# Designs tried in a protein design run: designed miniproteins, single chains, continued (3). Part 93

Each design is a single chain, and the fold is of that chain. pLDDT is the mean over its residues in the fold that is shown.

## One batch from the design tools (miniprotein)

Design m11425
Fold by ESMFold2-Fast:
Structure m11425 (fold): chain A 94 residues (1-94)
Amino acid sequence: ALPRVRLTAPDEVKVGEEITVTVENLSPEPVRVRLYVAKEGSSELQLVAEADVAPGERVEFKVTVKEPGTYYLMAEAEGPGGRAFSAGKLVKAK
């Protein structure tokens, strides 16, 4: 089966403040998680963090954004069954 992960992040943060992004592995297999961030209006989806996550476990990533705006966050999970993406999350930095 394809890997299944859940991404959780705050709706709003302050510029320069650490954002805690939690990614849970809902799969029965270990996954490699890659966290991607894109600023709205940017053409660039940037890899900002990665980790191995055991079945049923979670990882917390710390992300800081330097500019006000809306950011799109997405996690990629790679496991024995292939690659899958989390639902996307929008975070507003003020």
Scores: mean pLDDT 86

Design m11426
Fold by ESMFold2-Fast:
Structure m11426 (fold): chain A 70 residues (1-70)
Amino acid sequence: GAAEARELVERAIEALHAGDVETARELLEQALKLVTDPGARRSLEAALEALDRGDVAAALSGLHEALKAL
């Protein structure tokens, strides 16, 4: 549910601050499977796309927006 997705997103933010992009990606992919809200899904997808570009700052911004929607 939304609470489990929120915990995964918070852990992904911690992983990104630690420089662990691989762990963050895995956590976000799990969060995306739990989220049905369209706004939260878009923010999580945008964060994953930012990580694909190597843009950690944009990814973090998207994850904070996802937390507001969860």
Scores: mean pLDDT 85

Design m11427
Fold by ESMFold2-Fast:
Parts: C-alpha cells; sequence; structure tokens
Structure m11427 (fold): chain A 60 residues (1-60)
C-alpha cells in the first residue's frame, strides 16, 4: 500500500542509520556533561574517549 513511498523508505532506512549514530553521540555527550558537573574526571575521560570513537566511526 506504500509503493509510492518505496524510494522514500529506502532513504528513511539510510537516515535511520545516521540518526542512530547521532543518538549514540548525544547519549555519550550527555553522560560527559553529567560527569563533568559531578567533577568525576575519570568518568568524564571515559566518555570523551567514547565520543572520539563515535566521531571516527561517523567519518567513515
Amino acid sequence: AEEELKKEKEKKEELEKQIELGVRKVEEAVKLVVAKKLKDEKTAEEYEERLERLTKEEEE
């Protein structure tokens, strides 16, 4: 019943993958902000490393 949106569905699937990566980046960024506010340097460094990893994955 959505044959007219078939090409839109393909585009949506690619967008979903990009959004998932973006959501993961936001999740790690929020964790980093919380850790920084709590002055938990160890946890903040861990989340910074994870954000760097996700940024590298986005580059590819």
Scores: mean pLDDT 73

Design m11428
Fold by ESMFold2-Fast:
Structure m11428 (fold): chain A 55 residues (1-55)
Amino acid sequence: SAEEERNRLLQRLFRAARDGDRAAAEAELKRLSEMGVPEEVLAQLRAMLDAFMAA
């Protein structure tokens, strides 16, 4: 399902953030964008990742 696919991409996104791999995190954000996730949501995810990676 689309929800399961989105959750899988989010899981990979947060794993990339934990690993400090910004390029991998951006690749997962691109995939979420290609799935039709709104830019507002993508901006919130990027802000959350920046905060998480700065910690």
Scores: mean pLDDT 81

Design m11429
Fold by ESMFold2-Fast:
Structure m11429 (fold): chain A 90 residues (1-90)
Amino acid sequence: AKELVEEARKLVKEAEEALKKGDYEKAIELAKKAAELARQAIFSGAVREGAEVLKRALEILAKAYEKQGDLEKAKLYREGVEELEKWLKE
């Protein structure tokens, strides 16, 4: 669980860097991998830490898809962020 969270956090940082450089395809690829590892961490018991990393990955996906003009996918990922943020505040 902890190892999955650490790997997912590294991928989120790489995805954020790719997004800032305008490499939206790479940002999406890395963020999807981070989201998958974060979900695995949640199922392995690292629920809060995994949810925090998943939220960050979904934020990157929303922004990257918005930059590519895929507003429908961007909206879906933003909705996922809002749900996780609501849960994390409780």
Scores: mean pLDDT 85

Design m11430
Fold by ESMFold2-Fast:
Structure m11430 (fold): chain A 55 residues (1-55)
Amino acid sequence: DLDDVKEVLLEQLKNVDLEEAKEILEYIKKQAEELGANQEAKERLKLAEEILESI
């Protein structure tokens, strides 16, 4: 579900370099659309992107 997607994203972001992290974000976006493309999923992806930008 979406929470699992978020945890996978955050864990992978900790273990990869920033440029690869952006590819992870795109992968998670695709997974979120497969699991349940909705506004909340998009907001969570935006949050992950904001976290990446903060690093």
Scores: mean pLDDT 68

Design m11431
Fold by ESMFold2-Fast:
Structure m11431 (fold): chain A 60 residues (1-60)
Amino acid sequence: SKEDVETLIKALESKSPEIRAAAARGLGYLGEPEAIEPLKKALSDKSEIVREAAREALAL
């Protein structure tokens, strides 16, 4: 749902890289267009696990 997408987009701003990576994967699973720009921003995240998750999410 749209509420799930909004919750996951907010989770991309978490201080925990594990939570940000999980949020990116969740957004990739949902495949909603509003996630594209937040995921593109996550491609520049300081943590490799988050960048990898965002890349996979955008490739789906």
Scores: mean pLDDT 84

Design m11432
Fold by ESMFold2-Fast:
Structure m11432 (fold): chain A 64 residues (1-64)
Amino acid sequence: EIEKKIEELQKKAEELRTKMNEYVDAARKSKDPEEREKLRQKARDLANEYIKTVEELKKLIESS
């Protein structure tokens, strides 16, 4: 079940990275400063969640 947790965290990290990149791309394409900042904030929130997920994954692998 440790292997299953690693797989789930890897999938979550990939999903978070994909969503983060989508918001980064949307922010880059937006010409409205307010929309751009909101999209960048969403990307930062996803980036923070991604970092936490990767850190949890690393600790789980290192402990295994």
Scores: mean pLDDT 83

Design m11433
Fold by ESMFold2-Fast:
Structure m11433 (fold): chain A 68 residues (1-68)
Amino acid sequence: SLEEELVALLHELHELLERASPELGREVVDRITELGRRAEEQGLSEEEFLRLMVEALRELIRRLREAI
């Protein structure tokens, strides 16, 4: 399910953030916060929000792996 994918991605993101610089960690948190704001402004359904978060987290994890 999308929820299970999201949980798995959040665990991976957490592990990567422990190895990242504080500055890089803040950048990632800011990006996630911006996505939440956009979802709220657009009135996305729970499923649409979960899909958006899964896609965004996959991209952020890819970037973190390249930066670490």
Scores: mean pLDDT 81

Design m11434
Fold by ESMFold2-Fast:
Structure m11434 (fold): chain A 91 residues (1-91)
Amino acid sequence: DEEIKALNSTYDPNASDREKAERSLQAGRILLKQGLYPHALHAFEEALRIYEELGDKEGIAEALEGIGEVYRAMGKEEEAERYFREARELR
């Protein structure tokens, strides 16, 4: 898939931290749709780390929502609800 290949070519040292976080969110969403849950979780956690460093509350909330969606897809409903609640409290 060209879209996934484009995201994997995202090691660009000239990309802003915000662009890197946005690309990690997109990768997480694509990997989640493909059922690659450990990879999706890693991508969303990477986006979360970058958004936390930037102090971007909206980006943090989006990354937390992504992590929650992964846990829900894995049948871990209590963990999913915790992440969704944390995201909601940031907005």
Scores: mean pLDDT 80

Design m11435
Fold by ESMFold2-Fast:
Structure m11435 (fold): chain A 58 residues (1-58)
Amino acid sequence: SAEVERLADELGVAIATGDWARARELAERAGVDLEEAKRLVEENRGQELIDMIARGLA
């Protein structure tokens, strides 16, 4: 969904730029673990991040 893709993009940018306050807020809103999201972003696993957010919002 557009919401899942938007959250994944925003969370990815927050993690990549070191905006940890924003990253925590977005991870909480998406219902996902921030450390796992950080790992997926650092490993360039964008599709798995999208899938994780989709599960978190379900």
Scores: mean pLDDT 83

Design m11436
Fold by ESMFold2-Fast:
Structure m11436 (fold): chain A 56 residues (1-56)
Amino acid sequence: SLTSRLGRQGGLYAQSVPDQQNQLQGQLARAVNSGDTDRARRLLRQAQRLRDRLRR
C-alpha cells in the first residue's frame, strides 16, 4: 500500500529516532482505532526493532 511504501522510504535513515517513535505511535493509535489488527501488529514489531536499536 502507499502507507507501507511511504513508511519504508522515510525509514530510520531519514529521520531521527524520536520522530520515528512519534510517527509509529500515531500510526498505532490509528490502526487500533480502525480495528486493523494486522497493521497494528506490523507497527508493534517495527517499534520493538526501534527499541532494540536504542538498547544497543
Scores: mean pLDDT 66

Design m11437
Fold by ESMFold2-Fast:
Structure m11437 (fold): chain A 90 residues (1-90)
Amino acid sequence: DLDKVLEAAREMLERYRADPNDPAVREAVIEEAIRLGWLSPEEVEAAPRDPEGVADVIVFQAEALVNSNREQQEIMLKNLELVMAGKKVT
C-alpha cells in the first residue's frame, strides 16, 4: 500500500511540475488526493475545482513524503492522512 501511495505521489508531483498553472493538472492532483484519502470529497464539493492553494498544499506534503526515507515516509503518510481527515493542514 505504501509503495502504491508513493507511486501515486510521484505521478502527482510530475504532473504538477510539468504544468502547475493548468486547471486540469490542479484538479487531477486534488482528485488523486481524494483517492488516497488525503482530502475528503466533501471538502472538494464545498470548494470544488481547486480553491486557491489546495493543490499547492497537497503537492508540498507529497514532496516531503517522496523525498524521505522509507521509515519516515510511513510515519509521514499516517500523519498526512490523519491531518487531512481532521481538516488540519498545518
Scores: mean pLDDT 66

Design m11438
Fold by ESMFold2-Fast:
Structure m11438 (fold): chain A 63 residues (1-63)
Amino acid sequence: MEEREEALRWTAEQLRKIGDILDIIIKNNPDASFQELAELAKPAFEYLNQGKWDEAIKLAEEI
């Protein structure tokens, strides 16, 4: 029970951070295609996968 609840909270937190990064990239690149956005987001998502949230956000802002 607790393990499931914590997993859901963790997943929601991850999705929120992914959304924040995508919002930053989209704001800086409003005319980018889906493929261009995916390429721009790739290095930021690599930082997310490593748990480096601050680095991921900083990279997204510097695109």
Scores: mean pLDDT 75

Design m11439
Fold by ESMFold2-Fast:
Structure m11439 (fold): chain A 66 residues (1-66)
Amino acid sequence: MTEEQGLEDGRILRELFATLPVEEALRRAAELARTGPPETVEAARETAEKLREIGDELDEELEKQK
């Protein structure tokens, strides 16, 4: 079921972010989205946009710490 698939994907993503650096976790999340059903791909697009926003914020922090 799509909802249950989303919960499982969410759990895996949480584990990735807890274990791996954010960049690596994002790459792994993209792999999961690529191999999932179409519904997962669409959800992954929304998630990718949110993650890019976080990445931009991190880039700003890195630039601030010259």
Scores: mean pLDDT 62

Design m11440
Fold by ESMFold2-Fast:
Structure m11440 (fold): chain A 66 residues (1-66)
Amino acid sequence: MEELLEEALRLAKEYADLLEKKGKMNAKSAAELTALALRAIGAYLDNDEEGLREAIELLRERIEKE
């Protein structure tokens, strides 16, 4: 669980850095990024491994599409 949360937060940081580098960091993208990071944290607190893995996959998908 801790390793999955660590990966989710690492991916969130990677996505944030990518958005900033491309000049795409705005209120909408910041809100979306925050929502995904909160989904990962919430899943971790609820001991929801499936929810945490889903948050990781959503973050990976967004990075891949940039």
Scores: mean pLDDT 83

Design m11441
Fold by ESMFold2-Fast:
Structure m11441 (fold): chain A 60 residues (1-60)
Amino acid sequence: MPQLARAVADYEGKTPEELSLKKGDLLAVTERVDEEHVRATNLATGETGIVPKSVLEVLG
């Protein structure tokens, strides 16, 4: 099941595969890519991409 998370900081995506986030954005985390990165959907924009885990707070 996707896990809900919130962005704890603004993040600017460095590649086309990365999401850009605003602090407070809600995301659905769909999978772990590696130790530092997850794939998630930004619920405000509907965009899916890779984000550093360090900019997310898991909700629930």
Scores: mean pLDDT 80

Design m11442
Fold by ESMFold2-Fast:
Structure m11442 (fold): chain A 124 residues (1-124)
Amino acid sequence: KFDISALASHSDPLIRQAYLGDLAGVKELIAAGADPLAHTAGGVTALHAAAAGGHLEVVEYLLEVTGGEILKLRDADGNYITGATLLGEPVGPLWLAEEMGHKEVVDYLKEKMKELGVPTEVYR
């Protein structure tokens, strides 16, 4: 089964710092040229990591710095990356926050997804 603690040792430093809730580190990496819209081949973004870690301030910053575009990312087939598959499981940042019990992140993401017209019912 998926081990979310693997995000703490991820090869992408932006994903690692987002999971750990290091807002200052996230800001420094983006200022140094890290792409806040970057995702893995499986569709994992820094937003997935921040949501799994329950770090509302990092979630808010990633949505602000991308103008909400991080919730609208699509794969090569045109599917929302919020419905990305991890180890055969259809997961999005909202689903990760719900599964980990991070209610404040869940509530915030639902409101932002609604504001941006992103379907909350696409694989959570």
Scores: mean pLDDT 72

Design m11443
Fold by ESMFold2-Fast:
Structure m11443 (fold): chain A 67 residues (1-67)
Amino acid sequence: MKDVLFSTSGGEEGIRRMAKVLINGARVVAEQHGRDAEAVLRQGIRALSKALGLPEEYLRKLVEEAE
């Protein structure tokens, strides 16, 4: 399942691109809505974890590496 999802998403590179989008999106949302960017990012990681069926810890690591 994860391998098929990785292939569909462009593998780990696709997920790294999503991580960059989450970081940039979290900053924009925090700025526009007066929210903490870290809190928005954590919420995004949790949502992406559910959507992709990947561990939240794995996505968090990729987000940290993408910064």
Scores: mean pLDDT 69

Design m11444
Fold by ESMFold2-Fast:
Structure m11444 (fold): chain A 55 residues (1-55)
Amino acid sequence: MLSERETKVFDLWVAGYSNKEIAEILGISQATVSRLRKRAEEKFKEQLLAGIDRV
């Protein structure tokens, strides 16, 4: 399960924001954004690999 912070970072990244902009929006460091993005991406990949792509 993604944490609230991981979900927010991922949503902003998908919306086209850079790591710097996401860090400024959420009030966290760019290093934290990078870590949260990586975790969110890995969880998203797990969901794609675990099931058939469907709505």
Scores: mean pLDDT 73

Design m11445
Fold by ESMFold2-Fast:
Structure m11445 (fold): chain A 56 residues (1-56)
Amino acid sequence: MSKEEREKAAENARKGVLAAGGDEEQAEKTYEEVLKAETALEADKAGTRGVIEASA
């Protein structure tokens, strides 16, 4: 996954966390986890995990 795709995925995941009722700390944590992803699948899993945790 390219740096640009990773940054877009991270930003989308951050917005997803906020939309699910998460706060800025949860959103930032999810953003950082997606940025660490080496593959699109890992990025998707990190984003989904963040949204699930925010909605719990």
Scores: mean pLDDT 79

Design m11446
Fold by ESMFold2-Fast:
Structure m11446 (fold): chain A 92 residues (1-92)
Amino acid sequence: KPTPEEIDLEAELALLEIKVAISKLVMDRPNATIEDLKDVLKFLEKVQSELEKLIERARALGHEDVARDAEQLLEYTKKLIEEVKKKIESMK
């Protein structure tokens, strides 16, 4: 039976997964403006910070499975940050 702490961590991770998915949808739109991409960049940088905090908390509480899933999402988020930076640069 999952603990309340584990449920809280999994819920936070799920919300961050949704935020990353929405960011990817926005940045992949053919009509995305440079302002849309800048907003996505700021949003993904905040998600990166929240994922780093979630990983630290999950490990401190012994929830290695949540920490591992959050690390995978963090690596993907870092790749999207680099991709959106390149898109912004190519539009200038």
Scores: mean pLDDT 87

Design m11447
Fold by ESMFold2-Fast:
Structure m11447 (fold): chain A 64 residues (1-64)
Amino acid sequence: MKLSEEEFDDEVLYALTLIQVAIAKKNGDLDAAIEWLRKGIEQIKNPDLRAELERMLAEIEAEK
């Protein structure tokens, strides 16, 4: 389905990544949270959304 291209895909991927990271953090699985963030960073083209995920990745890695 062709909605609004890249911006729609990035917003959906970002939201799904945040949900998965939140679930992993709630379960104490920081490795799963890191994996979800890395996948999101790889797939998202929007530099602002990528920077947000990279910041979250650094924060979680600092907790280990």
Scores: mean pLDDT 76

Design m11448
Fold by ESMFold2-Fast:
Structure m11448 (fold): chain A 91 residues (1-91)
Amino acid sequence: DWLKELKPEALEFYKKEKKDIDTTPATDNARKEALKLVKEAAKALDKGDLEKAKKLSQKAVSVIVAENLRAIGDEIDAELARRRAEQKALS
C-alpha cells in the first residue's frame, strides 16, 4: 500500500483532502477524479515538489466545482422539461 510509504505530512495531507472531497456534495465520478488528483498531489508532496502538489490539489478542486456547476445545469434542464410536460398534459 503506497500510503504506508508516505511521509507523515504527505499522509495527513491526503487524509484531509480525501475527507474534504468525501464530504463535499458531488457525483461519484467527480469524487473519483478529484481523489486521483489528490493521490498524485500527495505523492508530489512526499517527493518535495510543492508546486506540483499545489497545482494537482487546485485541479482536484476545479473538477468538483465544474461537476457541481454541470449538475446544477442538468437539474435546471430537467425541471424545465417537467414544466413543459405538465403544460402539454393540461392542454
Scores: mean pLDDT 78

Design m11449
Fold by ESMFold2-Fast:
Structure m11449 (fold): chain A 56 residues (1-56)
Amino acid sequence: KEELAEKLERDAEENERNSEELLEKGKEESVEFEAAGNILKVGSDVSRELARRLRE
């Protein structure tokens, strides 16, 4: 359980970094990049919540 929680937290951190990059590109390029960034951000939030529950 602990190892899976740590992996989910690492994956969430990577997705958060990718989300920030896509959101920045979305401001200048297109709404599609902004949408992709928001999707990754939601995904990272879900992964962090699952990791938290696994540590309970």
Scores: mean pLDDT 76

Design m11450
Fold by ESMFold2-Fast:
Structure m11450 (fold): chain A 111 residues (1-111)
Amino acid sequence: MPNPLGLPAVALSDEVAGRINRAARAAVEGDIEKALALIEEMLASPDLNTRLAGVGAAYAIGRLLVAQGDLAGAQRIRDLLEARAAAETDPEVAAALRRAAAAIDALIAAA
């Protein structure tokens, strides 16, 4: 897929990839609260690359929810990203969070 968020190509650790897979599985199973909690854990990480991976995971899950017709679930992912962007201390991560939120908003509007 094209990189719509402009995130750097980062080699993901098996642990980070496992977290992304758990969040995606929760979203597919309709457990949006679990998906949100797993994304929030990644976005709260002291590791910059884990937070950036969390932004990518949130965007991918937001897209999946829109594709499934769960616009309310996608909106909750967007709201989480906007709230985290306001609290994020790193400007690159904050910009990535805002881009992901805007991209999900555009997908909801096009649905």
Scores: mean pLDDT 81

Design m11451
Fold by ESMFold2-Fast:
Structure m11451 (fold): chain A 65 residues (1-65)
Amino acid sequence: MLKVTNLAFRAMAIGEEYGVEVKVKIEGDKIKVTLEGDEEKAKRAKEEILEEAKRLGVEVEVEIK
């Protein structure tokens, strides 16, 4: 549970770093992340978020809008 909230905060920080809008939805032990903005920056943010999720052992779905 704490890992899920930690990933949510990390995703928001990564989005701010890349200048993309981040929307996070927590569904039980899974997180849905929506990235909105520049396509190339959003793709890089997605890669970093997926790597962080893998490191924390949390299930995440990342979509670019």
Scores: mean pLDDT 81

Design m11452
Fold by ESMFold2-Fast:
Structure m11452 (fold): chain A 56 residues (1-56)
Amino acid sequence: SAAEVAEEVERLKKVLELAKKNMSEEDFEAYLDVEIAEARRRGREELVRAIEEIRK
């Protein structure tokens, strides 16, 4: 449902912000590359947008 997707996006954003604060810049970039590739492969447009919003 739309509500479940919105909750998933908000959880992902919180996880990514925590990862960004606790990882090196290089490790975080590698992490984002893997996450965005998986989101694109699965056709999860809302997740792709959330990841790109946090990407440096």
Scores: mean pLDDT 81

Design m11453
Fold by ESMFold2-Fast:
Structure m11453 (fold): chain A 73 residues (1-73)
Amino acid sequence: MSSEELRKKAKELIKKAREYIKNEDLDQAEKLLREAEELIRELVRQGDYKTAAQLQEELNELRLEVLKLKAEK
């Protein structure tokens, strides 16, 4: 998979994870965030550090939101 395809797929997974978080489907959100993290690791392996860092920051923010929502249960 090219770095361009990895970037596109990771962004799509993060977008879907945001939608699941809004619907409080936290299990699906966590699954998509794990898949996105694997794609981000592959971007790092291919040398696309700038995009990987930006996506990792978004992913970390969404993981924090999931943890907060779980704490409210």
Scores: mean pLDDT 83

Design m11454
Fold by ESMFold2-Fast:
Structure m11454 (fold): chain A 75 residues (1-75)
Amino acid sequence: GLLEIVEKLVEEAIKKAEELVKEGKIEEALLELEIALGLVRIAKSVALIAGDEETAKKLEELIKELEKKIEEIKK
């Protein structure tokens, strides 16, 4: 479903961002994570409108993980 698609998208975005950081491409890494973050926020809004509170809660966890990764790279 939506959750599984978004989870895979986030996993790929984090992996790509880590590879970009290793290559010194910090701006590209941050852009990859910011795009993923925007998509997860949209998915969470859709889940909330649909009344799917369990999926919304899981998507909130993914949002927090992406925000932490972005903050780590920015420092």
Scores: mean pLDDT 87

Design m11455
Fold by ESMFold2-Fast:
Structure m11455 (fold): chain A 56 residues (1-56)
Amino acid sequence: MNKEEAIKLVEKLKGITDPVVLRVAAHDLLEAGLITEEQARLVAEGKFDEVIEKLK
């Protein structure tokens, strides 16, 4: 299920503090169709818990 996969990948990003790495990861997840443009923006901002709630 795409939502479960997206949640697991976002949780793995919680240890990353580099904003450039987070923007690249957000773009990769968006291109893979796992998250929306709004959710990708939240990932790039480090708002992982908000993205996880929206994916549930």
Scores: mean pLDDT 79

Design m11456
Fold by ESMFold2-Fast:
Structure m11456 (fold): chain A 60 residues (1-60)
Amino acid sequence: PTTLTLSFPSEEQALQMADILRELDPSLDITVDGTTLTITSDLPPEKLIGLVLQALGELL
């Protein structure tokens, strides 16, 4: 399994990022704790990074 942790300037942005990622891949195990988002997945790291970059493009 691959685990990735991201920190955002606000809890609102962390929640928006979580929602976008869940829409892109519902198999992702996503936990939000304040401004911190933790993603756990069986996807290879390159695939997970690609999804994160796509979601960041939608958020920013």
Scores: mean pLDDT 81

Design m11457
Fold by ESMFold2-Fast:
Structure m11457 (fold): chain A 96 residues (1-96)
Amino acid sequence: EKEKEELIKEAQKYLIETGANAGLLAMAYQSYKIAGDEEKAKEAKEAFEENRKLEEESKKNLKEAKEGTVETAREKKEENEKYAKKSEELLKKIAE
């Protein structure tokens, strides 16, 4: 059904958003490291590692959405949306 395809697209969109934030967190880590701000570099690294876990979970959710029912796709899309929101919160905390 078209509904399942749209849910899969949304789940993929949230995964892409989480992945993009990983790049920004990695840049923040390098910037703080170059600046000699060891405390901020550590915080950025920890945020990057937490975001990496969210990204891996989002990848698994996308696979399950594709292989499962419409209900599974909806559930996995909602989880990926939640992970994208957590990812944004991590970035906001580090970006100041």
Scores: mean pLDDT 87

Design m11458
Fold by ESMFold2-Fast:
Structure m11458 (fold): chain A 55 residues (1-55)
Amino acid sequence: SEQLKQEASTLPREVLQELADGVRRQLEEDDSLSPETRAFLEELLAILEEVLASL
């Protein structure tokens, strides 16, 4: 979502990187996630990676 991108862009790079690493780990290690939660985390990771690439 555009709102998440806007909010993420206000965070320091180190915080964004830590969040991206955390979300990636959750997606890789937690096989008990609901489809809805997984979809949300995948979108969040994509947004965080996009913001990091634009810094």
Scores: mean pLDDT 80

Design m11459
Fold by ESMFold2-Fast:
Structure m11459 (fold): chain A 59 residues (1-59)
Amino acid sequence: ALEEARRAREEGERAAAEGDYEEALRHYSKAFQAYNAAGDTAGALAAFAAAGEVQRRRE
């Protein structure tokens, strides 16, 4: 679960760096769900915050 959450976060960071904000949001959403499933509230909040930043950059 945590390994999958970290992987999803890394994929989101990579997509965001490439300017693919839609792809980044999908990966951060998966990371948020995976962190929550693992009981990692801090990780889930970090993924949520990263998704928010991507949404702002989309505008």
Scores: mean pLDDT 81

Design m11460
Fold by ESMFold2-Fast:
Structure m11460 (fold): chain A 112 residues (1-112)
Amino acid sequence: SLEELVKKVKEYLEKLIPKVPKEVAEALKKITDEEIEKAVYLAIIDPEGAIEKAEAALKSEDPETRAKGIVLLVAVMIVNPELAKPVLEKLSKDEDPVVSHIAKLLLELLEE
């Protein structure tokens, strides 16, 4: 159900919050259930578009935009892990150390 998918996204975000930069962690704490539901819906209807949007958002200098990118990637990981895995592997090698660190954390969660 949509409620179960939203709950799984929240559980993953709770695991990420202590491990990401403080500004991103504070932005993740402010993410609403409605925003998570919207991310899950996008991951279901347009998983490739969701990935493209998430990658762009992760490279933003704005912590709130970056947090929304993380939520969208986590939603894709839960809805379509086979599509998410190669994208996360690519991002784990990104020249931006924050992007590569977040991608590595997400890969660890995906392998659990």
Scores: mean pLDDT 86

Design m11461
Fold by ESMFold2-Fast:
Structure m11461 (fold): chain A 71 residues (1-71)
Amino acid sequence: DDSPFIPLREAKELLKKGKEAYENGKPEEAKEYYKKSIEILKIPEKMRHPVPEEFYKLKKEAEEGLKKVEE
């Protein structure tokens, strides 16, 4: 498929690293990974491409992870 879905893969990898960092007691590292995931997921919204439901779900998970780290 010719569509650039690289941000989706990168967001998934960053979200996974954020969860791993949080579980390993590294909340500052987890916070950075969650923030990076959220920033990457903003790209599809700006380009007005049809956003798969997976983008919305990943963004929500990253935002929820960031909130947990900040609490």
Scores: mean pLDDT 72

Design m11462
Fold by ESMFold2-Fast:
Structure m11462 (fold): chain A 55 residues (1-55)
Amino acid sequence: SESMEKERLRELQGRAVRLHREEGLSFREIGERLGISESTARRLVEEAIRRSAAP
């Protein structure tokens, strides 16, 4: 399912970015709070930053 999976990923990404920027949490802590791995949390935040600052 394309749109549903993208929607859920965007919601997770938004939450991860807020936790990182507003709370200053590490990627491990973000992963623990969202129920995802540290690697996934890091990737979601990095992707969001890349999208906002895309070349």
Scores: mean pLDDT 76

Design m11463
Fold by ESMFold2-Fast:
Structure m11463 (fold): chain A 68 residues (1-68)
Amino acid sequence: MEKDKLIEEIAELTGSDVESIRKRLELLGASVEELKKLLEAIKNKDIDSVNALLAELVDKALKKGIFG
């Protein structure tokens, strides 16, 4: 699945465990498109874009009551 490939690449680039990244990004409800944007921002070392994308994912998760 494309989503699994994106999660694996993000984990590899960040030096994190694949399962830990998968759990966090799935908890945030990240779509394939959002994962692609996050991966590109990480590859380009665009910290502002990484922070903006993560903030958007967290806000979306909070609206769904995932974090209370």
Scores: mean pLDDT 77

